# Ledger of designs, part 43: designed miniproteins, single chains, continued (5)

Each design is a single chain, and the fold is of that chain. pLDDT is the mean over its residues in the fold that is shown.

## One batch from the design tools (miniprotein)

Design m17471
Fold by ESMFold2-Fast:
Structure m17471 (fold): chain A 90 residues (1-90)
Amino acid sequence: DEELKLAKEVLAPAYEKALELKKKIEAAKDEVERLRLELETVKIGLEALKKLLKVAKEKGLEELAKNAEKGIEIAEKDIEELEKRLKEAE
């Protein structure tokens, strides 16, 4: 599956960064610090999904592009919710 291979290649750097952040989230004792790290993680994922969408569209991979668009919508909603929670916790 060429689409799955491309998705893995484009998303790999973001997944590596997310794993580093996950360790910091698990170690966080402060709610503000945890929310800030979770927000950073989702933002990294959003940028990777935007890059995936661009590449998928350039290559005419319609199913991959559709999945990337759905992922972007979910990530944008998660960012909005996390930013609201972070502001309330500060």
Scores: mean pLDDT 85

Design m17472
Fold by ESMFold2-Fast:
Structure m17472 (fold): chain A 79 residues (1-79)
Amino acid sequence: MEEDREKAEEAAREIIRRGEEAFLRALSQGASFDDARAVWRATADAALAELEGKLSPEALAYARELVDATPVRPAPAVP
């Protein structure tokens, strides 16, 4: 339904935003890129877990797809 998809999109945007904030904070504190990426992923996974029981399984899967499709920082190298 439209409502479920809309909720998934809003949730994904918020998760991505929080992940980016956590990633940048980790880098500013001297974390390696790999450690900062781990913080981003942990933040996103925790937020996705909060959506279990709040979104339908289909909407939750869609939110995961949107989060997984999001690059952590811009592409490091463009030829």
Scores: mean pLDDT 75

Design m17473
Fold by ESMFold2-Fast:
Structure m17473 (fold): chain A 74 residues (1-74)
Amino acid sequence: MEEIEKLIEEIRELGREVGRKLKAGDGVGAMLATDRAMKLFEEALKKAREQGLSTLDVALQMGEAFVEGYDEGL
């Protein structure tokens, strides 16, 4: 659980970075931050499967964290 919580926090921070980059007009930087977030998303889902957790619940939590971070970064 703690490892997945850390990944969700990192995804939130990457959401903030995407928002900040888009606000600054850095579309390439926003794309790179989004790619990094997608890789952490896949890692968290893999860990959820290995731990017998709901992959849907983890996916929803990660999506909410990314969107919240994005809004904070704008």
Scores: mean pLDDT 84

Design m17474
Fold by ESMFold2-Fast:
Structure m17474 (fold): chain A 65 residues (1-65)
Amino acid sequence: AAQAAADARSAAHVPVIKEMREIANDPDTEKVAERVKELAEKYGADPVQLAAAVEILSGRKITVE
């Protein structure tokens, strides 16, 4: 039961995590903010939460309006 829930979560979030890692490697912080907003809109996620995750991955401060 718990394993099936974890597998479903993994399948749902794998594309988001991959794109977040690609965004985190972008040296342009302005483009990173725009890409985070686009990713949030694409997957119906909170852009502030995605920005926080990208900050952790990149070690840079990301500001999203």
Scores: mean pLDDT 69

Design m17475
Fold by ESMFold2-Fast:
Structure m17475 (fold): chain A 84 residues (1-84)
Amino acid sequence: MSAVLRRMLARLVEEGIVSEEEAEEILREVEAGRPEGLLRFARLVAEALLRQARKEAPTEEELAEAERRLAEELRRLEELMAEL
């Protein structure tokens, strides 16, 4: 079950990072048991979040926090993939 991924994609669509069509494609790939969708999603999210953080001119602490949270989310996705 991809409940965590579904919520993450919904948030990213709301934030304008990913289109609804791209989110649906990623969900279909994951539900079909294809990990390529999750990897594509993870890389896109990493680039988008880091780009936003840099644009906002965050402190080193804020950037480190964003990187840590991103690593945590990617770890959760990797664990979820192991259950699929």
Scores: mean pLDDT 70

Design m17476
Fold by ESMFold2-Fast:
Structure m17476 (fold): chain A 76 residues (1-76)
Amino acid sequence: SSLKSLPRETLRDGVAVTRALSRNGNATYSMASGLVSLGLLTEDEVAEAIDRGEKMTPEEALKLLREVVDRIEEAL
């Protein structure tokens, strides 16, 4: 699948951005749980990405979102 072709860094950044921009934790939890279940990230990588996202400013989150989208588009 296309998700398995994405670098681990891009998946971790995606989790961080989702956490930073989510109105609640449910979307981030669902995404994180799915990535771990698929073997694409470890529990520790997800925990670190969520912590990073919680500490992110809106400006940092928007910049990282643009970078993640660009990396995904290049991988497709």
Scores: mean pLDDT 79

Design m17477
Fold by ESMFold2-Fast:
Structure m17477 (fold): chain A 76 residues (1-76)
Amino acid sequence: MGELARRLAELLERLSELQPAAEKVPEAKDLLIQAGKHLEEAQRALRAGDEAAARRHLDQAESLVEKAEEVLKQAE
């Protein structure tokens, strides 16, 4: 439980940090919107005690955040 909650907090922080830059880059903005949806589902799963669903959504959100970071680096 604590591990998944930590991953969720870290991904939410990364998402928040990237949002201002992504406003000017439509591809990155779309990736962060998709990541945000998975983080919402991960939060819901954690509250329900569904660790397997939470981990799945966190894995998907992490992949999307990493793609957004790469898109933003290329836009600079």
Scores: mean pLDDT 86

Design m17478
Fold by ESMFold2-Fast:
Structure m17478 (fold): chain A 68 residues (1-68)
Amino acid sequence: SDDDLVAAFLAAMDALLAVAATVLSPEQVKALEARVAEIRELLKVDPAAAFERATALIVEVAELIEAV
């Protein structure tokens, strides 16, 4: 169902922030939290764009973690 998909997506974003918080600086984590909040708001009006931005953010966070 759509509710299950939204719940899974939000859980994935929360998991991403939890991983980021273990390796990145507090300032980097705060910036990522702001971007995740923007994606959550976008999900309410344009789910396709939200998923595209979330995918890009996951790649960027993985690159930041690898650079540590």
Scores: mean pLDDT 80

Design m17479
Fold by ESMFold2-Fast:
Structure m17479 (fold): chain A 85 residues (1-85)
Amino acid sequence: MDPSLEEVLKKVQEYVEEANKILEEAKKNGATEEDIKKLEEMLKEVQALKELLESVQPLPEEMKKFFQAALDTLNSALEELKKLM
């Protein structure tokens, strides 16, 4: 794969892992406004990275599905955090 694409995919995976960690902690200790803001920022960053890559080069279908799965995961985590406030 293109090294630039691999770095972006790694960042997206790191955001998904961080979001899952925030959600697990919030399930134990309650969600804060800072947790919600952080998830919203991660979601915007993943969307921006996807748009940036699409503007530079066409994404393979597998990569489009990967980004959609990441965005779906972040949106689900954000909705669950809002329930825990």
Scores: mean pLDDT 81

Design m17480
Fold by ESMFold2-Fast:
Structure m17480 (fold): chain A 75 residues (1-75)
Amino acid sequence: MTPEELEELARRGRRLVEREMDDASRERLLETARLLKEAGVSEEEMRRMLERMLREGAKDSAALLAWLWRQAQEL
């Protein structure tokens, strides 16, 4: 997966959060994003994980994880 594909996937995840999640769920997701940053997950490791999830058909989960990881980088 390219950095551009990761960014598109993260934007898809953001739209899912905005359309389907309440504020409490968003706060829990942001806390998960902070934990991912603290765990030191690299962009390369995240990209490999997302590629695996997409191959397994977990498209929405992959999009949410990509958005969470991007949020962690912006914190």
Scores: mean pLDDT 77

Design m17481
Fold by ESMFold2-Fast:
Structure m17481 (fold): chain A 78 residues (1-78)
Amino acid sequence: KEKLEKTKEIILELLKEKGYVTVKEATEEVAKRLKISKSEAKKLVLESIAELIAEGIAELVMVENESGELILAVKLKK
């Protein structure tokens, strides 16, 4: 629960700085800041994204990666 709240704070910070964040990018930053594995961070990131969407704070978008593939990202709801 504590780690989930901290993960939500980290995601919101990244969204305010960058406008959008990919699950991979959020996972790497959460793992680094919380000193946990990337596997654990991914679970927290996905749960935090679900809560932020349910709260009306964030939405899912598709962005193009370096390979031209569409990937899921999160942005602030405006």
Scores: mean pLDDT 80

Design m17482
Fold by ESMFold2-Fast:
Formats: sequence, C-alpha cells, structure tokens
Structure m17482 (fold): chain A 83 residues (1-83)
Amino acid sequence: NEKKEKIVEYLRQLFSTWPAFEDPEVKKLADEFLKAVEEGDEEKAIEYLIKASIASGLFDPKKLTREIARGILEGLLHLAESF
C-alpha cells in the first residue's frame, strides 16, 4: 500500500533526526517497528514501539504500558498521515 509506504518513510526520516537512533540496538528495534507498521501488524508494532522507546530512554519502563503505547502508535500514524 503506497500510503503505508509513505507513512513508514516519514517515520524513518523523523527517527533519523534523533541521537538515540545512532545506537544499533535502538535502530534494529525501530526497523522492526516500522516493518510491523508496513505489514499492518498492530500488536507487533506496539511490542517493538515499547522495546525501542525503552532502549532509547524516551520512556520509563515502569510507566510505558501497552495501552499507552497503543495511544502513541495511533498518534504517530495520525501525524504521518497529516504530511
């Protein structure tokens, strides 16, 4: 789906501006997240979003629930669709 490819490309460009993505572990988890978004696998996308956010230090592991991560995913997809 061309629209999903554009969303993934936008998110990849956005992530490339973040210093945390110079870490190979964070990059690997972010790539798995983007792949899950492209595949439409919501549960896998949420799983890798949590893992990448924790590895990058963007979120406290004790505070990042699956419910919060789902909200973040929805917000990121909505933001990407707006551009």
Scores: mean pLDDT 75

Design m17483
Fold by ESMFold2-Fast:
Structure m17483 (fold): chain A 69 residues (1-69)
Amino acid sequence: SLEEDIERKAREAAKMVLGIKDEKLREITFENSVATYAMELSRKYGADIEEVKERMRKAIEEEIKKLEA
């Protein structure tokens, strides 16, 4: 499902982002992950890209918070 794919990709993106030590590169990688995964899932499920982008952004942020806890 769209929700399961969002959760899976968010976990992958969070681990990748947290593995980057350079702050600027980390920020770029976060934004690129949001854009790339949102486009991919929007196409796959026929969902609105802006809605999926917002959901992906929040999911990645939540996964980062969990990993930093």
Scores: mean pLDDT 86

Design m17484
Fold by ESMFold2-Fast:
Structure m17484 (fold): chain A 95 residues (1-95)
Amino acid sequence: SPLIEKAKKYLEEGKFSEAYRLAEQALAQDPDNAEAVFLLGLASYKLTNNPFSLAVAAERALELGLDPEKILEVFGDSTDPYLAYAYLLAKKKLE
């Protein structure tokens, strides 16, 4: 999806509000889009510093078929218990 690719680019550039808006639009068009769910949660986390919303989004994205390696790439060094939980869920899916 062009919206998803642009949202990823905005996240890399630190444009979290723009990334959030594009991910939200992608999710509005397809509520079951696993990558849109994850990107919306990630952008929200960057804007609010709330790891709980990202962990919940990661779990939902895994249920929708997101590649677990996408979560491992983001959470590998986290000491936050919610992000550690999401990391372990993703790691278990690869076993």
Scores: mean pLDDT 78

Design m17485
Fold by ESMFold2-Fast:
Structure m17485 (fold): chain A 94 residues (1-94)
Amino acid sequence: SIQDVLQSLHDQQTSTGISNINNVGNQYNVPQTQINNIITDYQNQSTTVLDGIINQAQQNNWSVQQATQQFTQTMNSIQISSIGTIQQIGNQQS
């Protein structure tokens, strides 16, 4: 089902996003407490995106391809935002 596909993608993309945020945070010497706060925000946003895309897909009768495309684009946007926040913190501590 669309829900099962999106839940699987959510698990995979969230895992990758968390790894990327941790890696960038460590490269910029950001304190782990601040990295963890950004990861928590990222996870909360990702859950909201998952629920929102599932609801839109069901209401608008989207194909699996349409739902996964919208989900992936939105997930990429929040990951970029989270990484940008880490980089700003790292640069301010330089």
Scores: mean pLDDT 88

Design m17486
Fold by ESMFold2-Fast:
Structure m17486 (fold): chain A 87 residues (1-87)
Amino acid sequence: SMEDIELLAKIYKTILEIYAKLEAEGKLPEIRSDEEEKEVEEELLKEVAKKLGLSVEKVEELIKKAENEEDPEVHKKFLEEAKKLLA
């Protein structure tokens, strides 16, 4: 749906903003194992959910749908929404 694509664009924008801030502050997490990667991902998704007023489950669902989406038209629509938010 359009709402899901718009939310997904906002999710990715928020992730980029969080990482950009952490990088600028020299606070990027060092991922040394798959277990640490999972912990960092869980903390990131929780922060994104809080910033956007969404549930963590909804954020995870939208990201998983995007990762499994092979339709180029859906990807194009996502890029257009992301472009509007980054402009």
Scores: mean pLDDT 73

Design m17487
Fold by ESMFold2-Fast:
Structure m17487 (fold): chain A 68 residues (1-68)
Amino acid sequence: SAMEKEEREKRIEELDKEVTAATLEAAKKDAEVAYQVSEYRGLMLELKDNPEEAEEAAEKALALAKAV
Protein backbone atom coordinates (compact mmCIF):
# COMPACT_ATOMS: atom_id res chain seq x y z
CA SER A 1 0.00 0.00 0.00
CA ALA A 2 0.99 3.66 -0.27
CA MET A 3 1.56 4.05 3.47
CA GLU A 4 3.79 0.96 3.57
CA LYS A 5 5.87 2.38 0.70
CA GLU A 6 6.14 5.74 2.49
CA GLU A 7 7.53 4.02 5.60
CA ARG A 8 10.11 2.18 3.47
CA GLU A 9 11.11 5.46 1.80
CA LYS A 10 11.60 7.05 5.24
CA ARG A 11 13.82 4.10 6.18
CA ILE A 12 15.96 4.67 3.07
CA GLU A 13 16.24 8.38 3.97
CA GLU A 14 17.38 7.43 7.50
CA LEU A 15 19.96 5.04 6.03
CA ASP A 16 21.16 7.82 3.71
CA LYS A 17 21.73 10.08 6.72
CA GLU A 18 23.64 7.31 8.53
CA VAL A 19 25.80 6.52 5.47
CA THR A 20 26.49 10.24 4.97
CA ALA A 21 27.64 10.60 8.59
CA ALA A 22 29.82 7.47 8.24
CA THR A 23 31.35 8.88 5.03
CA LEU A 24 32.35 12.07 6.84
CA GLU A 25 33.94 10.08 9.70
CA ALA A 26 35.79 7.84 7.21
CA ALA A 27 37.07 10.95 5.38
CA LYS A 28 38.92 11.99 8.57
CA LYS A 29 40.84 8.68 8.49
CA ASP A 30 41.09 7.70 4.80
CA ALA A 31 39.84 9.81 1.89
CA GLU A 32 39.94 6.86 -0.56
CA VAL A 33 37.68 4.75 1.68
CA ALA A 34 35.33 7.74 2.01
CA TYR A 35 35.04 7.91 -1.80
CA GLN A 36 34.27 4.18 -1.96
CA VAL A 37 31.58 4.61 0.72
CA SER A 38 30.05 7.49 -1.28
CA GLU A 39 29.92 5.23 -4.38
CA TYR A 40 27.84 2.69 -2.43
CA ARG A 41 25.64 5.58 -1.24
CA GLY A 42 25.01 6.49 -4.89
CA LEU A 43 24.10 2.87 -5.63
CA MET A 44 21.70 2.86 -2.65
CA LEU A 45 19.90 5.92 -4.06
CA GLU A 46 19.69 4.30 -7.54
CA LEU A 47 18.01 1.27 -5.92
CA LYS A 48 15.23 3.21 -4.11
CA ASP A 49 12.64 1.20 -6.08
CA ASN A 50 14.05 -1.98 -4.46
CA PRO A 51 14.41 -1.08 -0.76
CA GLU A 52 15.92 -4.44 0.26
CA GLU A 53 18.73 -4.07 -2.30
CA ALA A 54 19.20 -0.42 -1.30
CA GLU A 55 19.56 -1.51 2.34
CA GLU A 56 22.21 -4.09 1.34
CA ALA A 57 24.17 -1.35 -0.45
CA ALA A 58 23.92 0.82 2.68
CA GLU A 59 25.14 -2.07 4.85
CA LYS A 60 28.21 -2.49 2.62
CA ALA A 61 28.92 1.24 2.83
CA LEU A 62 28.62 1.24 6.63
CA ALA A 63 30.80 -1.88 7.02
CA LEU A 64 33.51 -0.34 4.82
CA ALA A 65 33.43 2.94 6.77
CA LYS A 66 33.55 1.15 10.15
CA ALA A 67 36.57 -0.93 9.04
CA VAL A 68 38.63 2.28 8.87
Scores: mean pLDDT 78

Design m17488
Fold by ESMFold2-Fast:
Structure m17488 (fold): chain A 83 residues (1-83)
Amino acid sequence: PDIQQSQNIIQSTQTIIQNDSSIPSDTQSQTISTLDQGQQSSTIQDMYNYTQQAYDIIQSDPNSPQSTIDTMQQTIDNIQQIG
């Protein structure tokens, strides 16, 4: 149940990132790939770590919209509440 909840949160976030055309394409692709690794993880801790890595990727690009950075932070917070 906890693993499935975390996977669902990551999947929802990935869909938001995938549909946000304001994110630079390279940053968007790297973030999606990292979130895919999170979804394939068997532990909440690994899902959290991959989500943090995705957040760092988005935050490191000065052209990333603040709304996307905020969405990633919310995803991290939601996963922490589960695990």
Scores: mean pLDDT 83

Design m17489
Fold by ESMFold2-Fast:
Structure m17489 (fold): chain A 107 residues (1-107)
Amino acid sequence: SLEEARKKIARALGLPESSSAGEVLGALQLARLEELVGEAAPPEMSGREAQRAVVEAFMASLGLDPSKASSEEQAQAAREAMIDRIMELTGVSREEAREFLALAARE
């Protein structure tokens, strides 16, 4: 099921089914970032500021107010949204989507 989820996401993103979980998650995150930002990251933005802007844009895309959430709440909301997206793309359970996300984030 975890391997099925990886293959289904890879297929949905136009990647080879042999792509690692990390490669698949990276492509999924990049595609999501492109949808949310629509522009290249500003070159004068620090790594922390860029990451914060990405998280805020991601939360806003879900109808959440990032200005009212702690950094931990923002990170949790972003993870929940990614889990929901994986479930939508693959039809796997929430637990399997969570396991995939955790595995892909490490590799």
Scores: mean pLDDT 65

Design m17490
Fold by ESMFold2-Fast:
Order: C-alpha cells, then sequence, then structure tokens
Structure m17490 (fold): chain A 79 residues (1-79)
C-alpha cells in the first residue's frame, strides 16, 4: 500500500501547495519531495506539519482528511 499512501500524501500536499499559507506550503513541498523519493514516514511527518501550520480552513481540512485516510490504510495493513 506504499504506492497508494504516497499518492494520497502527494495529492493532499499539492492541494495545500495551491491553497495554503506560506508555512503550510513549505511543509507541503517537503511532503511531496519525500513521497517522490519513497520516504513515507518523512512524507507523513511533513504533511502533519502542513496540517498544523495551516491557517486556511480548506487547506487544513484537505491535510486532515488525507492523514485520516493514510492512517486507515496503514492500520488495515497492520490489522
Amino acid sequence: VDEEVREIIRKAAEEVLKKGNPQAKEHAQRAIDAADRGDVEEALRHLMAAYKASTNPEAKKIAEEALRRVSELLLERDR
């Protein structure tokens, strides 16, 4: 499921990059970079940072929904 997790992170981070404040955008870019190199843990860490830094409600909601979906997929893998 690493491919699906990385795609979810990448898509959410791209949306934050379009709609977020400058601090959230910086974290979103780092999340995309980490996802592209296959570092799922780093990508999640940066997406969480983007969520916490987001002042725009829409960007914050996108990051939150992605984090929730990723958690569901990782829990399904681990049972």
Scores: mean pLDDT 81

Design m17491
Fold by ESMFold2-Fast:
Structure m17491 (fold): chain A 85 residues (1-85)
Amino acid sequence: SMRERAERLLDEMLEIVQNSPSGGVALGKLFGLAFEQDEELLQEILAIAEERLPEADPETQENLRFIAAVIRFVLGIRELDRRFA
């Protein structure tokens, strides 16, 4: 169930990257979507993105790396927020 949710969200994130008119628009949409998810789901999306990386074509690999970087950044912000609370 969680894996299926994570796979659907990763596919949505890939569509955002592919269909956005600019990197800035893609980043904004990915940030918004990622911040709405719980940490467990974000970690599962990251794991699936890393699993898909070796088998993906070069364009999809770049998109997966971009998505993974955004997810790691969001997780990093949440960790930092906990340390300052």
Scores: mean pLDDT 87

Design m17492
Fold by ESMFold2-Fast:
Structure m17492 (fold): chain A 63 residues (1-63)
Amino acid sequence: SAFQPPATPFEPWSKEEIDAAPKEKLVPIAVAVRVLHAAGALSQEDADKTLKLIDEKLGIEYK
């Protein structure tokens, strides 16, 4: 079949998953969120929401 962009939305990481993850895993998750958003598999809203949760858990102020 021909290549098509993602037809179904990808479900982002939950707050539970981010809260349970060790700090060392948060950076790989943030990278995955950015890659999925760039590929069109994740909406801007879902990407921003997940990255905000990661920043909050790491104690980083976001702008």
Scores: mean pLDDT 69

Design m17493
Fold by ESMFold2-Fast:
Structure m17493 (fold): chain A 65 residues (1-65)
Amino acid sequence: TSGHEALFRHYAAELRRVMADDAEAAARIIAEAQGQSPEQAAQTVGRALDEARRRAEEERRRLEE
């Protein structure tokens, strides 16, 4: 449904923003997801976004020493 496509686009945009320093990896994840159903694509990018946010939080904590 268009809902899953909208969710995929939202997650993809956020992933590109969070992974701005690794645009190639973000593009690869998004390209892989585009080969899946809209529902699976949203799940794939959503999981990648959660992981990217977790890594960013860990890096932030290390820098706050």
Scores: mean pLDDT 79

Design m17494
Fold by ESMFold2-Fast:
Structure m17494 (fold): chain A 63 residues (1-63)
Amino acid sequence: GVEEVAAAAVRAGYSPEQAEKFGKLAVEAVKKSGVLGATQVLVSEGLPLHTASGLAAIAERSL
């Protein structure tokens, strides 16, 4: 869920506030559009493709 994605984002170097935002976005986007859609949303928020795809995959696994 959001907590698992946020923890991974903090480990990647994002602030706790940014990490929680990315966690919420990733979980909602996975529910609506799957991992590929969530990756695209996170990339549009400015994340590198590798980081975005990793967070999207964690969001799917932790639903």
Scores: mean pLDDT 87

Design m17495
Fold by ESMFold2-Fast:
Structure m17495 (fold): chain A 90 residues (1-90)
Amino acid sequence: SAEIRAALSRLSPEERRIVAEILEGALRAAETYKDDPEALALVIAIAKQELRELVRDEAALRVVEGALDAVGAGDTSPAREVLRLARELL
């Protein structure tokens, strides 16, 4: 998405690395906790808190939080797309 790419492009290289690491962790948690939705929800909540502390751009924050919420709901597609774009911009 052009909008996701634009939001991520405004981030510093450090913030893009943080976004990539948070999304990678959330995707691994979805695989690890496929039979434990409460554990996955806790990982997503912690990831969102860390993201809010480390990323300053509001548009990028909304994009990444939306992707994390989707992972918690069983849809990994938004997180995989955001991660792909973040990696392209590193």
Scores: mean pLDDT 88

Design m17496
Fold by ESMFold2-Fast:
Structure m17496 (fold): chain A 107 residues (1-107)
Amino acid sequence: KEVLDELIKFLKEFGEKAIEAIRNRDVDALRQIKAEFEKKSDELIAKLPPELQKEVREIRDSLLAFLDHLIATLPEMTDEERDGAVELLRDFVEQAIKYLEKLKKEY
């Protein structure tokens, strides 16, 4: 439960930082945020029960793939496409947090 709380808190902070970087078209900040997310998520997932590690890792890997796409495409995005990317990231983070909160209630 403590590890799930830490992971939820981390995802909330990550989402806020990533959205700010996207809005500012700050690709270098987004690269740093990705590296930090990768390292911290690996540390937290390793502390989860083995039966949860696979599912949570798959969610993490999907988010990393999305960040890679954003890093590659953000400089060429229109303002409308950038705003759409912000909403997609926000929705993904919210869904991930809801899933982790559900796991916390069951474990």
Scores: mean pLDDT 84

Design m17497
Fold by ESMFold2-Fast:
Structure m17497 (fold): chain A 81 residues (1-81)
Amino acid sequence: LTGEELQELLSELEEAVRRNEKMSPELKSRLMAGLLTAGQALAEGDVAAAQALLRESLREAYAKSTDPELRELLRRYLARL
């Protein structure tokens, strides 16, 4: 994944998380914090670290979610990494 592709994916995912009504406020807050950390690594030019941080945040959110629609959303983003 290029830095530009990862930036696009982060933007799409941030929007999807903000609009998701099935995600608990706690899970949403934790995932948004993970996206912020990945975005900071990307801003510093560390694409590999940003990708790894994003992958970890999505895996954590997937593990803590039981809603099939939310899990499918997270799985699709994980597949793009």
Scores: mean pLDDT 84

Design m17498
Fold by ESMFold2-Fast:
Structure m17498 (fold): chain A 117 residues (1-117)
Amino acid sequence: MSDKTLSAVRAAEADPEVRALADEAARRVEREVLRLLSPVMSPEDALEAARSIGVTAYVAVAIAATVSAEEGIRFGEEQFTKLADDLVKSGKISRTAAEEVRRRAIRLVREAVLRAA
């Protein structure tokens, strides 16, 4: 991750409105991903994966609010793809389930970014 990512997160923490948007997006992504993963993996693994993807959503929205919407969405797409691929590589979920998680997470990030505009 670049120095820009850390700077964006710090700037978001300093702005209560940006922090609230990023936290809401992260919680919504975590909830929807947990719903998708709960039928296909253990409760502990599903919760860990959902939390990791939620943290990525927080960072993506923070970048979108403090740098640019395009850069935040690009970060989200790249990181959600990596996280989904790691779950498939570990044998925890199917490629189809990973693709659904990736699509859901990026859709929710895009929706949060559009609401902030």
Scores: mean pLDDT 84

Design m17499
Fold by ESMFold2-Fast:
Structure m17499 (fold): chain A 80 residues (1-80)
Amino acid sequence: SDDAFLRGLFRLYDTDGDGTLSFAEFRELLKSDLMLRRFPHLASLSDEEIEALFKEFDRDGDGTLDWAEFRELVAHLAAA
C-alpha cells in the first residue's frame, strides 16, 4: 500500500530516528527516485511549492514534519 511505502521512506530519511523529518530530509525524500517512480508528477514541483507545502502541514511550527503531518501532505499531493 502507499501507506506502507511512505512509512518505509519516512523511516529511511529520518536520519536522527526522532520520528520527524527536517525540511532538507523531506525535500530529498520527495525528489528521490523511489518517490518519483510512484508519483512522477512530483518532479514538476518547484522548491518554492515544496517549502510552502512543508510550512502548511507543519502544524506545530517546529520546523519538522512528524509521520501524521507527512502522510497528510503526501496524500494531498497524490490526490491531484
Scores: mean pLDDT 80

Design m17500
Fold by ESMFold2-Fast:
Structure m17500 (fold): chain A 70 residues (1-70)
Amino acid sequence: MEAAERAAEAGLKRGDTPHQAASIAVAEAVRLGAMTPEQATRAARYSLEKGDTPEEAVRAAAEEMRKLGG
């Protein structure tokens, strides 16, 4: 999860939009095997839809994976 959070922070520092930064962070977490693509995408989408930051979106994805026993 640290790598995904760092990816989101790096995206924001580059000037990416919150949605772009969150997408990059979710992709990094999936690439590292930290969560399934479906679980990560769904959780991040819900977080962003309610106005969370990219860091919060990544955290929400991690929390959903934890609740599902992963």
Scores: mean pLDDT 64

Design m17501
Fold by ESMFold2-Fast:
Structure m17501 (fold): chain A 95 residues (1-95)
Amino acid sequence: MEEEARRLIQEAIGAAQNALIAAEKHGDEKAAELARKAIELADQARKTGSIELVEKAIELARKAKEEAEKAGNEIAAKHLDIAIELLEEAKKLLE
């Protein structure tokens, strides 16, 4: 895997973990579950270099953001935005 892409995915995982903590503190079970799944797929993508896994992680992070926004959790939504942006940049480097 390109070293820069791997670092961006790792930073995205960190942002998604911050979103997960914010969602759990606010009781946003749906956002928390989607964030956990996004983190798992992002970690697999970091290990394998799979563009498909990056794309799936982006999709789950977007769904987690939608659920956080519905719950009024601006902190979780903001961290998910950061994670999505970092994953999209990583995807560009892997293309």
Scores: mean pLDDT 88

Design m17502
Fold by ESMFold2-Fast:
Structure m17502 (fold): chain A 59 residues (1-59)
Amino acid sequence: ALEEGRRAYAAGDYATATAHFREAMAELLKQHGSEETPEILELERLLVRAYLLAQEAAA
């Protein structure tokens, strides 16, 4: 999920990247609990950026 998201993001496929980052975040939250970890915070930043870029690219 995370690697798939990073690959999609690098390819400019922000909608696909957003979907994979959401999946990766759900997995991290399940594995690490509901705590904010550096990994979850970094993924959250990537998710927000990918989401905004996906909206700009969607015409």
Scores: mean pLDDT 74

Design m17503
Fold by ESMFold2-Fast:
Structure m17503 (fold): chain A 93 residues (1-93)
Amino acid sequence: MKKITVTIKLEGYEEITVVMEVKEEDAPEAIEEIKKLADIAKNGTPADAQSALYLMASLARKMGASEEDVEKLLEAGEMAGKAEKIEIEIEVE
């Protein structure tokens, strides 16, 4: 199993951390998709950031993330639509 930790920092809001565990065979595709969504969220419009985080929430649910972590990603998406700055950090173990 590979552990993927995504930390979302929105200016003026609380830091959100989401942990996903994936099978090693699925990890390369998962990591690539998460990085792609993170890039869209960081460099796109607020609407792009919201959509990217909603897609990341869907991916996290598919990868066995807790309902609480999925809900945090959905909340982050709503906040990203209104925030001027977003930073996303991805760690893989």
Scores: mean pLDDT 79

Design m17504
Fold by ESMFold2-Fast:
Structure m17504 (fold): chain A 66 residues (1-66)
Amino acid sequence: MKVVTGVAVGDVSTPAEELRARAEAIAEESARELEKQGYEVVDRSVSERVEGRLRIVEVTVTARKK
């Protein structure tokens, strides 16, 4: 089993949708590399948090070997 994460960080004034799209793009690129290695994506999750003046969006993809 492999877990890959795409992370996008911006100022709290940055729209969450923009950071999410960026994090999703990073996670999907990593997921496609895993698929080329014979892994199958089994789960996707998104977490968002604010720490001080930073908005952090993490997209996590879980994959298993076929």
Scores: mean pLDDT 83

Design m17505
Fold by ESMFold2-Fast:
Structure m17505 (fold): chain A 71 residues (1-71)
Amino acid sequence: SGLEHLAELIMEKFNLDRETAEIAARILLKELGLDPAETDEEQAEAIYELVLSKPPEEIDLEKVKEEVKAL
């Protein structure tokens, strides 16, 4: 699932345990207006590229929401 895939990406990027990464993934998806149960792996990869791979000052949250929802 997209939630599980996003959690794995967060675990690897931030060296977090699975439970913490799953909580972080759920919070991030909620902030983006996405349902964790309906999020796919393509959306998880897009979130990683647009949010988690960038410094906070370079993140346009409105643009991220639009691009991820369009997938």
Scores: mean pLDDT 80

